Designed miniproteins, single chains, continued (4). Designs and how they scored, part 19

Each design is a single chain, and the fold is of that chain. pLDDT is the mean over its residues in the fold that is shown.

## One batch from the design tools (miniprotein)

Design m12598
Fold by ESMFold2-Fast:
Structure m12598 (fold): chain A 66 residues (1-66)
Amino acid sequence: VDELVAEGQRAFAAGDYERAAALYAEALALDPNNLEALELLARALEALGRTEEAKEYLKKAIELAL
């Protein structure tokens, strides 16, 4: 999971938001409660203009952060 998040962060830094989102989504498939992956996926989705999907993941991240 941590390796997928790190690889996603590298993709995001390179401007490859589609790859970053895919890697974060894969991390979440392995650990659905990974707060970092939820927040990073939402950010990547926002960068792609997928705003409604980003909001759903942010809502889940907020719920877990309580």
Scores: mean pLDDT 81

Design m12599
Fold by ESMFold2-Fast:
Structure m12599 (fold): chain A 60 residues (1-60)
Amino acid sequence: GPRLVVAKKDYTAKSHLELSFKKGDVLRVLEEVGDHWVVAQSVATGEIGLVPKSYLEPAE
């Protein structure tokens, strides 16, 4: 199934394509986009957007 990750840091979206999140938020990775971004869905809100990979770590 889709990979679960946890936000290491707060992030504020810079465009309508990006997802804002808070440290500790659980996200579901849907697709990888190049080396620096993923398409992810917030588990809490269901919102989907681009998030920077460097802000994420694996959920266990």
Scores: mean pLDDT 84

Design m12600
Fold by ESMFold2-Fast:
Structure m12600 (fold): chain A 71 residues (1-71)
Amino acid sequence: MKAEELEKKAEEYEKEGDLVKAAQLYFQAGVVALEEGDEKKAKEYFDKAIELLSKVDPDSAAEVREVKKEL
């Protein structure tokens, strides 16, 4: 699955109000973007995941912030 496909699914869950699933998909999109060599796009996806998780699951948001620090 490409990062763009994961982003599209994340946007669908975000529209439905499922912020946890949306954030998980944005995190996966970030990981896939790194595999594709796009660090800038990966950081954007991780930022979206952090934003959504900060509202519903601050501990998971902190984990994503640590991953982003390594980029």
Scores: mean pLDDT 81

Design m12601
Fold by ESMFold2-Fast:
Structure m12601 (fold): chain A 116 residues (1-116)
Amino acid sequence: MSQEELNVELARAALEGKAEEVRELIEQGADVNAKIELADGDTITPLHAAAMNSKVNTVPTIEVLIEHGADVNAKSLINGKNVTPLLLAEMNTDNPYRDEVVKLLLSHGADPNAQV
């Protein structure tokens, strides 16, 4: 697997909330802070991908990413705007785990006043 393929698989596993697969991919050499370009010109890191999920509890996945050096204040381009993982989590109002995700990010140094 190429480095690019490994990084894309990490972002996918993070988006799907698969904490164990995320851990395995990082141990295989995936870059926890890789910016993945999407088809529409948006970019995401694995932490952005986990924060965007609205269907599963991504708290364990976010914990694994942070423990392995994910930048909690990373900026990525979504719909023409620079966003942090915290901003994506706060905007995800349909996620029943949103408050837990927001609290987790803040407890690990996410800046609620970060420029986006």
Scores: mean pLDDT 82

Design m12602
Fold by ESMFold2-Fast:
Structure m12602 (fold): chain A 101 residues (1-101)
Amino acid sequence: SNRVLSLDEQLLLAAAKGDLERVRELLAQGADVNARDEYGSTPLHLAARAGHLEVVKLLLENGADVNARDKYGLTPLNLALDSGEEEVAELLRENGAVDTT
C-alpha cells in the first residue's frame, strides 16, 4: 500500500516509536507538535505511554501541551503512570503536568 502519510501522521508514528531524530526532522519541517490521531492522542501521549524519555523532552521543548486530554480524558501523565514510566512521569510533572488522579 502506497498511502503517503501527512507530516502530522508521521510525527505521531515517530513519537510512538521513540525515533528522536525523525521527530526532530518532522518538527523542523512544520509538523504540528500537538497533532492528534483518531483517539485524540498527541505525540506527547504516545511517547509518554511508551517511555521514550528523550522524545518527551524534545516535544516539550517544542511547545507540546503537557496537559492535553485524549478522547478518554487521559493526559500524557496518566498514560506514563499507567505504563509504569516513572522517569517520564517525573519529567512531565517538572514541566507543569497536573496530577488529576
Scores: mean pLDDT 88

Design m12603
Fold by ESMFold2-Fast:
Structure m12603 (fold): chain A 56 residues (1-56)
Amino acid sequence: MSPEELEEEIRRLAEEAERKSGLDAEKLYAAVLKLVDDGFPAEAALALARRESIES
């Protein structure tokens, strides 16, 4: 997944989390970007965001 596509996917996940759970979409988005900046692979950061956004 390209960085551009990853950012779009993160934005969509954050918006969905906001709509469904009332979570702060901006905070969720920032958290995932922070993971990517810290050296997590894009796919891993996205997977973590998905798990945090949905109830396991």
Scores: mean pLDDT 69

Design m12604
Fold by ESMFold2-Fast:
Structure m12604 (fold): chain A 140 residues (1-140)
Amino acid sequence: SKLHEAALAGQDDEARVLMANGADVNAADIAGRTPLHLAAYEGHLEIVEVLLKYGADVNAADIAGYTPLHDAAYAGHLEIVEVLLKYGADVNAQNKFGKPAISGPANLFGKTPFDLAIDNGHEEIAEVLEKAAREQAAEL
């Protein structure tokens, strides 16, 4: 959709106009990706914030089980990770790609946003996600 294209390309003004004119902020492409997934992966913070204000599902999962938080953690976008967490992103969401087990079968567990941050060398994001996981566990 045009909103997917604006989110992917960082077209802040176009994204705002499309959302103001009633574009579906939760529309999924053929891979199950929403505009929020694309903006989070590409590092477009302003578009992420506006999508969330218009009611984008912070925990939308694509066909591979990736949430916007997975995409931001994978790509190394710390401020986007923090914004997604403020909107209630699930730090424990698991994608469909298994974590290599050191002492068990391969793909026993799906990867969390924390796993993707570690795998891609984003230590500060990993620390933020670990803190958020402790805070979310304390609410149970």
Scores: mean pLDDT 81

Design m12605
Fold by ESMFold2-Fast:
Structure m12605 (fold): chain A 72 residues (1-72)
Amino acid sequence: SEFKEAFSFFDKDGNGYISTEELGTLMRSLGQNPTEAELQDMINEVDADGDGRVNFEEFVTLMRSLGYQTVT
């Protein structure tokens, strides 16, 4: 999966998490360009505790929320 490969690239310590700052860069690398407000809204949905960490499942949920689609 391209999502998993991209996530693993940013998960440099192999602990299954990336920072919320890295999330924005990762999304842009996949052809998404969320605004700061859109990114903050999505982060608030997956990082309600405010610990600044996002796991792979949360990342996939965010990509779906942003309407990432495969072109035919």
Scores: mean pLDDT 69

Design m12606
Fold by ESMFold2-Fast:
Structure m12606 (fold): chain A 61 residues (1-61)
Amino acid sequence: MTGKAVAVKDFEGPPGVILSFKKGDVLKILKAYEDGMYVAQSEKTGETGLVGSNHIEVTEL
């Protein structure tokens, strides 16, 4: 099962590597890494990228 998270603050990163999002955006968790990084997809934009755990609250995994 894929998980879910909610962005706790705005973040803007370079496209293609790091996911950009706004506070309150719902993110679909595709993969979790042991270093506190996730591969996530924005439900708002459909873009996929890396997200740090400090920027999101994981609600389902």
Scores: mean pLDDT 76

Design m12607
Fold by ESMFold2-Fast:
Parts: C-alpha cells; sequence; structure tokens
Structure m12607 (fold): chain A 106 residues (1-106)
C-alpha cells in the first residue's frame, strides 16, 4: 500500500515517516519503511534519529529493529544526548541494555 510514498520525505518538523513510526510505536510501519530503504540515521529538526524517539518513548521492539538495521547508537541530538541517555532518563531499562550491547560491538 505504501509503494507511492517517498519513505524519506520530511514534514514541517524535519521528521521522516520512520521518525513518526518510532514515536508512535508502529512496528509494522517501521519494518515496511526500512524494507523500502528508509534512512535509519535521518535526523529531525532537533537532531534526533528514529532511535532517539524509540528510546524516549519506550518502544523496545522498534529500538531493536532500528539497531539491527544499522542505526548509529552514538548519534547525538542538538542537546548532545544519545538514545542511551534518553532511555536512561525515561527509565526504559531494556532499551538502555539493547543500546549498550550495540555500543559494545564497536
Amino acid sequence: PYSKVDVNERNSRGETPLHVAAYTGDLELAKALLDKGADVNAKNDEGRTALHLAAEEGHEEIAKLLLDAGADPTAKDDEGRTALDLAKEKGHEEIAKLIEEALAKQ
């Protein structure tokens, strides 16, 4: 159904559809977008990637999907925060663990 959608088109906040899927917790949409070549490391107007948004909102399955798709766990937002910083701040322990495991693979 999404064959006519530009998967990397940005809204007025600089957000791609992948950013929207990450903060809404839409795992099926996130999978479809990544399969269609969505940029996993695209930054919105706040310098945040989809991984930052999944970590802040507590969407563990999406955070895992993004890391498996090559999301950069070292990326910092405009405030100098990583997805790991946001996961720890919000108390999303399982997401923090997933990001720490991804960082250890470097």
Scores: mean pLDDT 84

Design m12608
Fold by ESMFold2-Fast:
Structure m12608 (fold): chain A 58 residues (1-58)
Amino acid sequence: GRLYRAVKDYKGKNPNELDIKKGDILRVLAEVGPHWLAVENLKTGKRGIVPKKYLEEI
């Protein structure tokens, strides 16, 4: 899948949302509407959805 980098910290607000830290590398699994991505955090192996605006494609 495509690789993205977290440009900001994000704390999940719901159980399906993923916590990320600035600089984390994320593999995109799917798009979830226009504003969210389903991702895998390559550092932790955890999966969840995150807002696109917190990510940058690398």
Scores: mean pLDDT 86

Design m12609
Fold by ESMFold2-Fast:
Structure m12609 (fold): chain A 114 residues (1-114)
Amino acid sequence: MDAFMEMLQKEDPELAEQLQAKGINSTEELIDFLFSEFDIDGNGYISKEEFSSVMLSTGELKEDEVEYIFTLFDLDGDGRISKEEFTAVVKSMLSNPRKLLAVMSRVVRAVLRN
């Protein structure tokens, strides 16, 4: 099990169990799952509209919070998230796990509730 999944199991065991029940046991499997859930039209990019639609559907996040989280993934500032940008941000969590874990737990929960 990779470092992120081990940390998730310690900090949020319920979420880790839900992901494992779906067969998601690694950071790479989590990235593939999350990206496919946000990439509703299958074009290989997550638009700000697709991202906001999923994240706001939970009722737990404000529009400003969703916009801030989107900017963390939109590394080139083009208003869309590529799979490469998404992968780079998730992998960066391995270097700064505590700072990004709370954000990623919110993202994963938003996806799992849809």
Scores: mean pLDDT 71

Design m12610
Fold by ESMFold2-Fast:
Structure m12610 (fold): chain A 86 residues (1-86)
Amino acid sequence: SEEYLKEAKKSAEEAKKAAKEGDAEKAAKAAIKAAKAALKLAEDIDSISRAIGLQLRAIGAELDGDAEEAAKAAEEAAKLAEELAK
């Protein structure tokens, strides 16, 4: 569980850095990684639904080239991972 929380946080930082550099593809890929890490911590239907929703938002941001939306999805995924790791 600690490993997935660490992965989610690291991926969110990568997404934020990529977004500041204007790299929408890199930001979105990092956001997808953060959402997948949160999904591995999810054990109930509500948490699973939230994690899947964040993964879909990250994929949508990749398709749209929206680096800012990707970074936001990654940050929310890291926050979800922190909530679930408690």
Scores: mean pLDDT 86

Design m12611
Fold by ESMFold2-Fast:
Structure m12611 (fold): chain A 152 residues (1-152)
Amino acid sequence: MQEVIDYIEETLRELRPELKEAVKLVTGLEVSDEVFDKALKELLESIRKTGNLEITIKGKKFVRSTNPKDFSLEEQQIMAASLLTMLMVYLTDPNVSEVKLMLASMVASTIAFYKYLLGKELSVEEALERLKEGAKKLGISLDELALSTLKR
């Protein structure tokens, strides 16, 4: 358990500048260091208390397993980046739209996916363009792609 917590913390601290820039590009919000530290602490405490990556935003619960039998460490890094980004947005402005909240989390997930699974660095702008291309290939808008994550 502690080894998984330490690994997720190191991952999220490494991604901090990219995650803050993703929030700024998508929402226009600047995440303070205090908000980052608070969000990180809450996410890591969820693992200690539940054995899962778990956050609650406007009464909706988002849960991801930290069991290596369910998800690889790389998949856990991607999920952790997504959930931390959502929590940072919500803690900075709880009135942010669900579209912007989900889109920021998807940009963060795309950056983490390319870095940890593909060994490739993406800028925040490149990650957003990859999501726009993906939405176009599916025949949907970027906003519809973002909202599709809420129907799971």
Scores: mean pLDDT 86

Design m12612
Fold by ESMFold2-Fast:
Structure m12612 (fold): chain A 73 residues (1-73)
Amino acid sequence: ATDENGNTPLHVAAAQGDLEKVKELIANGADVNAKNRSGATPLDLARATAEKTGDENAKKIVELLLKNGADEK
């Protein structure tokens, strides 16, 4: 299910820097290229979090999403 902004669970986990939840969701077939109401993908949210926080888990989430077929554009 999506929230009121069209965020999937994967969007939320990526925005929060929750690496273990991202791994779980991808393993369960989450759509890595799903767009929310703003047209943002989980990769867009993970990159924003990595840039703002410099957190190692946020950086690993970006790499994991790209390895699992996330589009860069």
Scores: mean pLDDT 81

Design m12613
Fold by ESMFold2-Fast:
Structure m12613 (fold): chain A 104 residues (1-104)
Amino acid sequence: MSPLGKKLLEAARIGDLELVKELLEQGADVNARDENGRTALHYAAMRGDLEIVKLLLENGADVNAQDKDGLTAYDLAKLFGHEEIVKLLEEAAKERGEEIKVTD
């Protein structure tokens, strides 16, 4: 993983929108994964950070990326009750011709 990818995951984890934006502009891999298999999108969805979720999706974040427990950002948003992010992820998947993968 690049140093930028690690910083992107940390920025998403703490909810730093400006740092996420700067790192993506510097060429950070939007789909970089940590030791838990989580992407920045997983952390933003878990936190309820709507603006970071939007920014990550605009930069090509994989809506169907699964962490090591098989959970997507959609699963985490539902688990943590972030209804606006659930709707945003559904709309992004539809616009991309992708189906949201869910854990049943």
Scores: mean pLDDT 82

Design m12614
Fold by ESMFold2-Fast:
Structure m12614 (fold): chain A 65 residues (1-65)
Amino acid sequence: DRVRELFGKFDKDGDGVITADELKSYLESRGLTPSDAFVEALIRRMDRDGDGVIDFEEFKASVSR
Protein backbone atom coordinates (compact mmCIF):
# COMPACT_ATOMS: atom_id res chain seq x y z
CA ASP A 1 0.00 0.00 0.00
CA ARG A 2 1.54 3.29 -1.17
CA VAL A 3 0.00 5.22 1.73
CA ARG A 4 1.61 2.92 4.33
CA GLU A 5 4.96 3.06 2.52
CA LEU A 6 4.83 6.86 2.39
CA PHE A 7 3.81 7.11 6.07
CA GLY A 8 6.80 4.90 6.97
CA LYS A 9 9.14 7.32 5.18
CA PHE A 10 7.98 10.14 7.47
CA ASP A 11 7.64 8.00 10.64
CA LYS A 12 11.33 7.17 10.98
CA ASP A 13 11.17 5.92 14.59
CA GLY A 14 8.05 3.78 14.05
CA ASP A 15 5.98 5.39 16.84
CA GLY A 16 2.89 5.58 14.60
CA VAL A 17 2.80 9.39 14.32
CA ILE A 18 4.50 12.04 12.19
CA THR A 19 6.07 14.92 14.12
CA ALA A 20 7.14 18.33 12.81
CA ASP A 21 10.80 17.24 13.13
CA GLU A 22 10.21 14.10 11.04
CA LEU A 23 8.34 16.06 8.36
CA LYS A 24 11.09 18.71 8.22
CA SER A 25 13.76 15.99 7.97
CA TYR A 26 11.93 14.33 5.08
CA LEU A 27 11.53 17.60 3.16
CA GLU A 28 15.23 18.40 3.69
CA SER A 29 16.11 14.94 2.31
CA ARG A 30 14.18 15.93 -0.85
CA GLY A 31 16.36 19.06 -1.29
CA LEU A 32 13.92 21.52 0.29
CA THR A 33 14.67 24.06 3.03
CA PRO A 34 11.35 24.37 4.89
CA SER A 35 10.98 26.92 7.69
CA ASP A 36 9.74 25.76 11.11
CA ALA A 37 6.62 27.90 10.58
CA PHE A 38 5.90 26.15 7.25
CA VAL A 39 6.26 22.69 8.80
CA GLU A 40 4.06 23.66 11.77
CA ALA A 41 1.41 25.03 9.37
CA LEU A 42 1.36 21.72 7.45
CA ILE A 43 0.95 19.77 10.71
CA ARG A 44 -1.87 22.08 11.88
CA ARG A 45 -3.78 21.66 8.59
CA MET A 46 -3.78 17.85 8.92
CA ASP A 47 -4.01 17.64 12.72
CA ARG A 48 -7.75 17.62 13.43
CA ASP A 49 -7.41 17.39 17.23
CA GLY A 50 -4.62 19.95 17.77
CA ASP A 51 -2.21 17.45 19.39
CA GLY A 52 0.68 18.59 17.17
CA VAL A 53 1.24 15.24 15.41
CA ILE A 54 -0.30 13.35 12.48
CA ASP A 55 -1.31 9.72 13.03
CA PHE A 56 -1.78 7.14 10.25
CA GLU A 57 -5.57 7.59 10.04
CA GLU A 58 -5.26 11.39 9.68
CA PHE A 59 -2.54 10.95 7.04
CA LYS A 60 -4.59 8.35 5.12
CA ALA A 61 -7.69 10.58 5.22
CA SER A 62 -5.63 13.53 3.87
CA VAL A 63 -4.25 11.39 1.01
CA SER A 64 -7.72 9.96 0.20
CA ARG A 65 -9.36 13.41 -0.02
Scores: mean pLDDT 71

Design m12615
Fold by ESMFold2-Fast:
Structure m12615 (fold): chain A 77 residues (1-77)
Amino acid sequence: VNATISGSTELHLAAANVATEEDFERIKKLVKEGANVNAKDLQGYTPLQLAEIAHSVNPSEVRKKAIEYLRSKGAER
């Protein structure tokens, strides 16, 4: 799919597409490996904002956990 926002980091993609516990584990691994939780994509979105948008479209427990995790790591609201 070519709907990926240009300038997105791996963390942006993981946050936008989190659907399973394995996806959430990937988010944690990326953050542990030094991913910038406050990086903005070309449209100005942070990984947290993309996760919040994804959760608003299709709410799930794992998306909620990802949002809370990113906030705990210093992601801005």
Scores: mean pLDDT 76

Design m12616
Fold by ESMFold2-Fast:
Structure m12616 (fold): chain A 123 residues (1-123)
Amino acid sequence: ELSLNEKLFNAVITGDLERVRELLEEGADVNARIKEPFFLFGFDLTGATPLHLAVIMGDLEIVKLLLEAGADVNALDDQGRNVFELRDEKGRTAFDVAALRSGEKTAEEIRKLLLEAGAVERT
C-alpha cells in the first residue's frame, strides 16, 4: 500500500494538479522527503521533496500550489542540495531539464517564482 506521501510524489511526477491538491488536503506532507534511492532524468533525488520534483518536471502550476501549501523553497536533498544545486549526469540543472520539458519561458517563470518565495542561490 502506497503512503500518502508516496502518492503525492507520483501525482507531482504525472503532472496531476488536482490530485496534488487533494493529497495535500488529505494531510500529505508538502515537505516529505524521498526515503529510498530514487533517480529521475539523470538526477539522484534521494531525500528530495515534492518541490524538487515539480521544478525538474517544469510544472509551474504544481510549483505554485506546493509553495502556497507551505513548501520549503530552500529544502535540501540527502546530498545537501536545494533545487538550484541539482545536477544530472550530464551537468544539466533542474531548470535546464524543465526548459527541455516545458520551454525556456516556463523554466524562467519557475525560477523567478522560487526567488520571490525566498529561495537562496548559494553558489
Scores: mean pLDDT 84

Design m12617
Fold by ESMFold2-Fast:
Structure m12617 (fold): chain A 80 residues (1-80)
Amino acid sequence: MKEEAERLLAETDRAIAEAERAIGQVSDPQKRLEAETLLAFAEIYRAIGLKDLEKGDYENAVEAFRKALEIARQALELAR
């Protein structure tokens, strides 16, 4: 479980970075705002997962990182 949480964190960080880069290229203000809002939620779930990981709560860390990853991917798709 710990290794899975660490892999999901790395995958989540990559997805967030890709979404941030894509959002920076969006010229439509409404689309950019919606994508930025999704990215903010992804960052919140990432932060929750990090706290769970630090406490050794690997199961909850995995669930939080999975949510962060899914939302970050949605932000990336919306930014395209």
Scores: mean pLDDT 88

Design m12618
Fold by ESMFold2-Fast:
Structure m12618 (fold): chain A 100 residues (1-100)
Amino acid sequence: SELEKQRLISELVQAILAGDPERVKELAEKLKELGYDLNAQDGSGLTPLHLAAYKGNVEIVKLLLELYKDQIDLNAKDRNGKTVLDIAKENGNEEIVKLL
């Protein structure tokens, strides 16, 4: 249902912010089955991948990249004009830079 999808999206965001890769995997796999677009941006232009990069969680970034593969728009910009790569570079997260 649409209400279930919205709840799962909210729970995915919370799992990313909490740094819980196992929960992110469960929720992202279920949302993928329900047709969730990982390129969907929130009110700040942030995708789930942007959030994971801001948190510096290498495992979650890698998991989202592997699960969605060619479906991810790595050129998506947040409200500040930043891509996921820009965020990783600014935060000095070399492991995330290497994944992108």
Scores: mean pLDDT 81

Design m12619
Fold by ESMFold2-Fast:
Structure m12619 (fold): chain A 63 residues (1-63)
Amino acid sequence: MPGVVGVAGKDYTAKTPDELTVKKGEVLLVKENVDENHVLATSLATGKTGLLPKSVISAAGYR
């Protein structure tokens, strides 16, 4: 499958239009690493895609 399944470890509110708003425990599909501190992810709950700080993601694995 493309990407890696992760889980949001904390609530995060988007600070820019390119960022994703997530809730703690929300399942995320991590599509790619954008830089050292950010990933591109899709929320499986909302279907939205955006940038997330890597610190927001608490767990990742293959589905």
Scores: mean pLDDT 74

Design m12620
Fold by ESMFold2-Fast:
Structure m12620 (fold): chain A 68 residues (1-68)
Amino acid sequence: SELDQNLFAAAASEESPESLEMIGKLIAQGADVNAADEYGTTALQLARSNGNERKVKFLLENGADPSA
């Protein structure tokens, strides 16, 4: 969905308070925190790949699967 795509974009962006607020807003609007793209990549995996420790923690606190 568009919400899930926006969640991926926010997870892949530079770590900032604004990007964390966007992730929280998208989840509140019904984005699936565990949604995978066409390659099987989740928002958590994107945050991990970019070294965004605060985003990783925030996603986990909002129900992201740590094994993803």
Scores: mean pLDDT 80

Design m12621
Fold by ESMFold2-Fast:
Structure m12621 (fold): chain A 69 residues (1-69)
Amino acid sequence: ELKEAFKLFDKDGDGTLDAAELGTLMRSLGYPNPSDALLQEMIDAVDADGDGTLDFEEFVTLMRSLGKD
């Protein structure tokens, strides 16, 4: 479940994922070596607020865009 994965990588319990946490999650899913710039672009594509972080809803949207539910 995406919610379980989100909670696992949201170690601080802040309810958000930054680019570094997203990068770790992407590596665990078998995506090789995503650049920080690519991760920031991916976040920006779904982050309507421009905070540079992903809420759970934005994270689900990003994963769906990548073909991962």
Scores: mean pLDDT 69

Design m12622
Fold by ESMFold2-Fast:
Structure m12622 (fold): chain A 58 residues (1-58)
Amino acid sequence: SLDEKYRGNPITKEMAKEMAKEDGLEFTDEELDELIQESNGDLYRFGALLARKKAELA
């Protein structure tokens, strides 16, 4: 879209699974649901949570 100001990108469970897999993180569906809920369903917040989890392994 052309409106980039305050655009929230909703995260789907499929996107969440793919992102976690790409980062080498294995979560159950329940764990992914909890992370999605913690992110308020926002893609960027979920990405930030995932980055934190990955950093714990680095």
Scores: mean pLDDT 72

Design m12623
Fold by ESMFold2-Fast:
Structure m12623 (fold): chain A 74 residues (1-74)
Amino acid sequence: SSGEEEAKKLLKEGLKALHEGDYEKAAEYFKKAIEAAKPGSPIRAAALALLGTALDELGDHDKAAAYLAEADRL
């Protein structure tokens, strides 16, 4: 599916940014991946968890906790 492939591409770009230590850029890619992924999908859950991780590294602990909690919802 086009949405799944777009979400995978955005996750890959976000992971590259995380590896480079660019947490702001990583968060933007993960936000786009969440928008591209369908609700309840494993790829959306992964994007939510990774966004939470990037936001936690940026010091936005409240938003990080909220996204991580959403990632754990089935």
Scores: mean pLDDT 86

Design m12624
Fold by ESMFold2-Fast:
Structure m12624 (fold): chain A 158 residues (1-158)
Amino acid sequence: EEVKKAIEEAKKLAEYFKQIAEATDPDTVREYLKKASEEFKELLEELGRAVQKDPSLAPVAREFADAFEKQYKKLAENIKVVDPELGEKVKELIDKAFEYARTLTVEGFKKAAEYIKEAFDLIVEGTNWAVTRAIADQSKELAKALEEFRKKLEEAGK
């Protein structure tokens, strides 16, 4: 069942963001952001397939897109305070990602995954002590949003 795979990927991603939230050094943040980037890509692609097979999941997928757009915009804003150029580039990629995610199509989720990966790759390259703190604080909220999404997927898959 495709929804089960999306649930497991959301769980792994939440665990990676919890590790980032507890991180105090740039190397640990880079390590877990790389892992989070790959799992987020898989989550978006599987969510697209799940919605295609079961259109009743579309409301949950839309709630996901709305919640994560807000959380990633806050992440970009936090980064922008300490690194304005990096924060602006990340925000532009996040805006494009969620524009495509809102189409709720397999192609839209694949394109969203590409932009999210590009955003995380930029954060990994730009990560220093100040950016580490900005990411860690927002990663707590991202982990919480992923746990809430996982519960909604479990309820929808009744």
Scores: mean pLDDT 81

Design m12625
Fold by ESMFold2-Fast:
Structure m12625 (fold): chain A 104 residues (1-104)
Amino acid sequence: MLSKEEAEKIKELIEKQLDEELRKKIKELMGYKEELTTGDVTPLMIAVYEGDLEAVELLLKNGADVNYETSDGWTPLHIAKKLGNKEIIELLLKNGADEKAKPK
């Protein structure tokens, strides 16, 4: 059951999916060939990109798909590895992230 504070945090991350500048920064990090749409970036990917460990934990606890792939096959784990955030990498792997997944 979500607290009011947890629900507000999830809402903020969902609203960030609409942020064109944030999507542009994630695209640049991933070397994405095409423009990212709202449907290509999940709240979990945004939390990973921002290095927000508490948001990553909250989203995974609430059933976020740890292995969701963008159109180019990027997963949250790929973003975490690109950033070198060891704590987020370990958290994603603990929650069933596929270490052998590769971008298309």
Scores: mean pLDDT 72

Design m12626
Fold by ESMFold2-Fast:
Parts: structure tokens; C-alpha cells; sequence
Structure m12626 (fold): chain A 74 residues (1-74)
């Protein structure tokens, strides 16, 4: 599973303060971010970055799930 550090770099959030806030909140993977309520992400990252992180994390997990289903069924 992609680490939060790799994920933040891919979506363009490169400020170390945001990584530190996420790690302090116990969010170490893309899955952790995707499962975290949007309001908590907004509190940690700000409104724009919180919304971006939530959308990107959910898209990442959905794409991985779709790829696995495609391999399994045909």
C-alpha cells in the first residue's frame, strides 16, 4: 500500500508540516486518509488540501479495486 509520504508527493502537497500533521494523527497510508472523515482532513490540512487528499485517496483505492476485479473476472 502506498505510504502517506509518497501519496502527498504525487498529489503535489510537498510541505513537511502537512506530512507531520497526518503522521501525528496516525495516518500513515493512502487507505488511512481515504477512511478518515473529510472534516478531520480539513482540520489537519486546510479545506483545499483536505478535500484534494480525500478525493485522490478514494480515487486511488477505487482504481486499485477496479484493476483487481478486471484481473479476476476477465
Amino acid sequence: MMSVEEFLKEIGITEPEYLEKLKKAGLNTVEDIALTPIEKLKELLGKENGEKAKKSALEYLIEEGIELIKEAVG
Scores: mean pLDDT 77

Design m12627
Fold by ESMFold2-Fast:
Structure m12627 (fold): chain A 60 residues (1-60)
Amino acid sequence: TGLLVEALRDYEAKTPDDLSVKKGDILELLEVVDEDKVRVKSLSTGETGIVPIYYLREVE
């Protein structure tokens, strides 16, 4: 059971390591990269990448 997060708004990838997400996407939190960035896995596509933490919230 991984921690699930929801995208609060659309994010367009800025670098090859980033993941583009759409508002309402559910992702698994894999790692905290730094204070502003997390590595996530899309549950829809299985793609992984970095998203700014301010675009996400924990789902319970």
Scores: mean pLDDT 83

Design m12628
Fold by ESMFold2-Fast:
Structure m12628 (fold): chain A 93 residues (1-93)
Amino acid sequence: DADGLTELHRAAREGDVERVKELIAQGADLTAVDKDGRTPLHLAAENGHVEVYKLLEEALKKRPDGDILLSRRDKNGDTAFTLAVKNGHKELL
């Protein structure tokens, strides 16, 4: 949409585990960023969706560039990890 959100961003933000699994299986772009430079992993971390976060982390780790993508910073300089910390989602740490 106009905010750069993909279907994977939406599923990750809402915590829709089954939709995230489907989109990953369909080859959805795990690296797409919204208007704030956030990937689906950032949105899962910000919203404390543990199962979605783990699914996205596992999918990213299967890529040669996965370690770089896991530590990608949004426009505010936040990684998915720092967003989880800032929002009190210790279950992701």
Scores: mean pLDDT 82

Design m12629
Fold by ESMFold2-Fast:
Structure m12629 (fold): chain A 55 residues (1-55)
Amino acid sequence: SEFEEQLERDIKEAEEEIKKDPNNLPAYAFLAHYYYKRGDEEKAEEYWKKIQELY
């Protein structure tokens, strides 16, 4: 669906933003919530850990 395609683009953009700025907390938060909703608990935890490390 178009919403799924848009979401995939937003995810890729968030991942690219993190590569450019490793301290981009909003991008980590977006990815953590995405992977949590998807059921990818390992990936979600990885991004949540990064959020904790930044603060």
Scores: mean pLDDT 80

Design m12630
Fold by ESMFold2-Fast:
Structure m12630 (fold): chain A 61 residues (1-61)
Amino acid sequence: MKGDIAEAVKDVPADTPSILAFKKGDLLEILAEVGEGLYLAKSLKTGKVGLVGENDIRLVE
């Protein structure tokens, strides 16, 4: 959901320009649901915005 916080469950490398890179345990702000199991998110650690796979994150309260 828009504005929800998610936690990274694994490391994701900076291999693709559209995909957000992060480390396991990093907190992300969900900006939009894109569909096809993808979210647009902002890293709270780096401030960068990119696409995140739903299997790479877990929503937190």
Scores: mean pLDDT 79

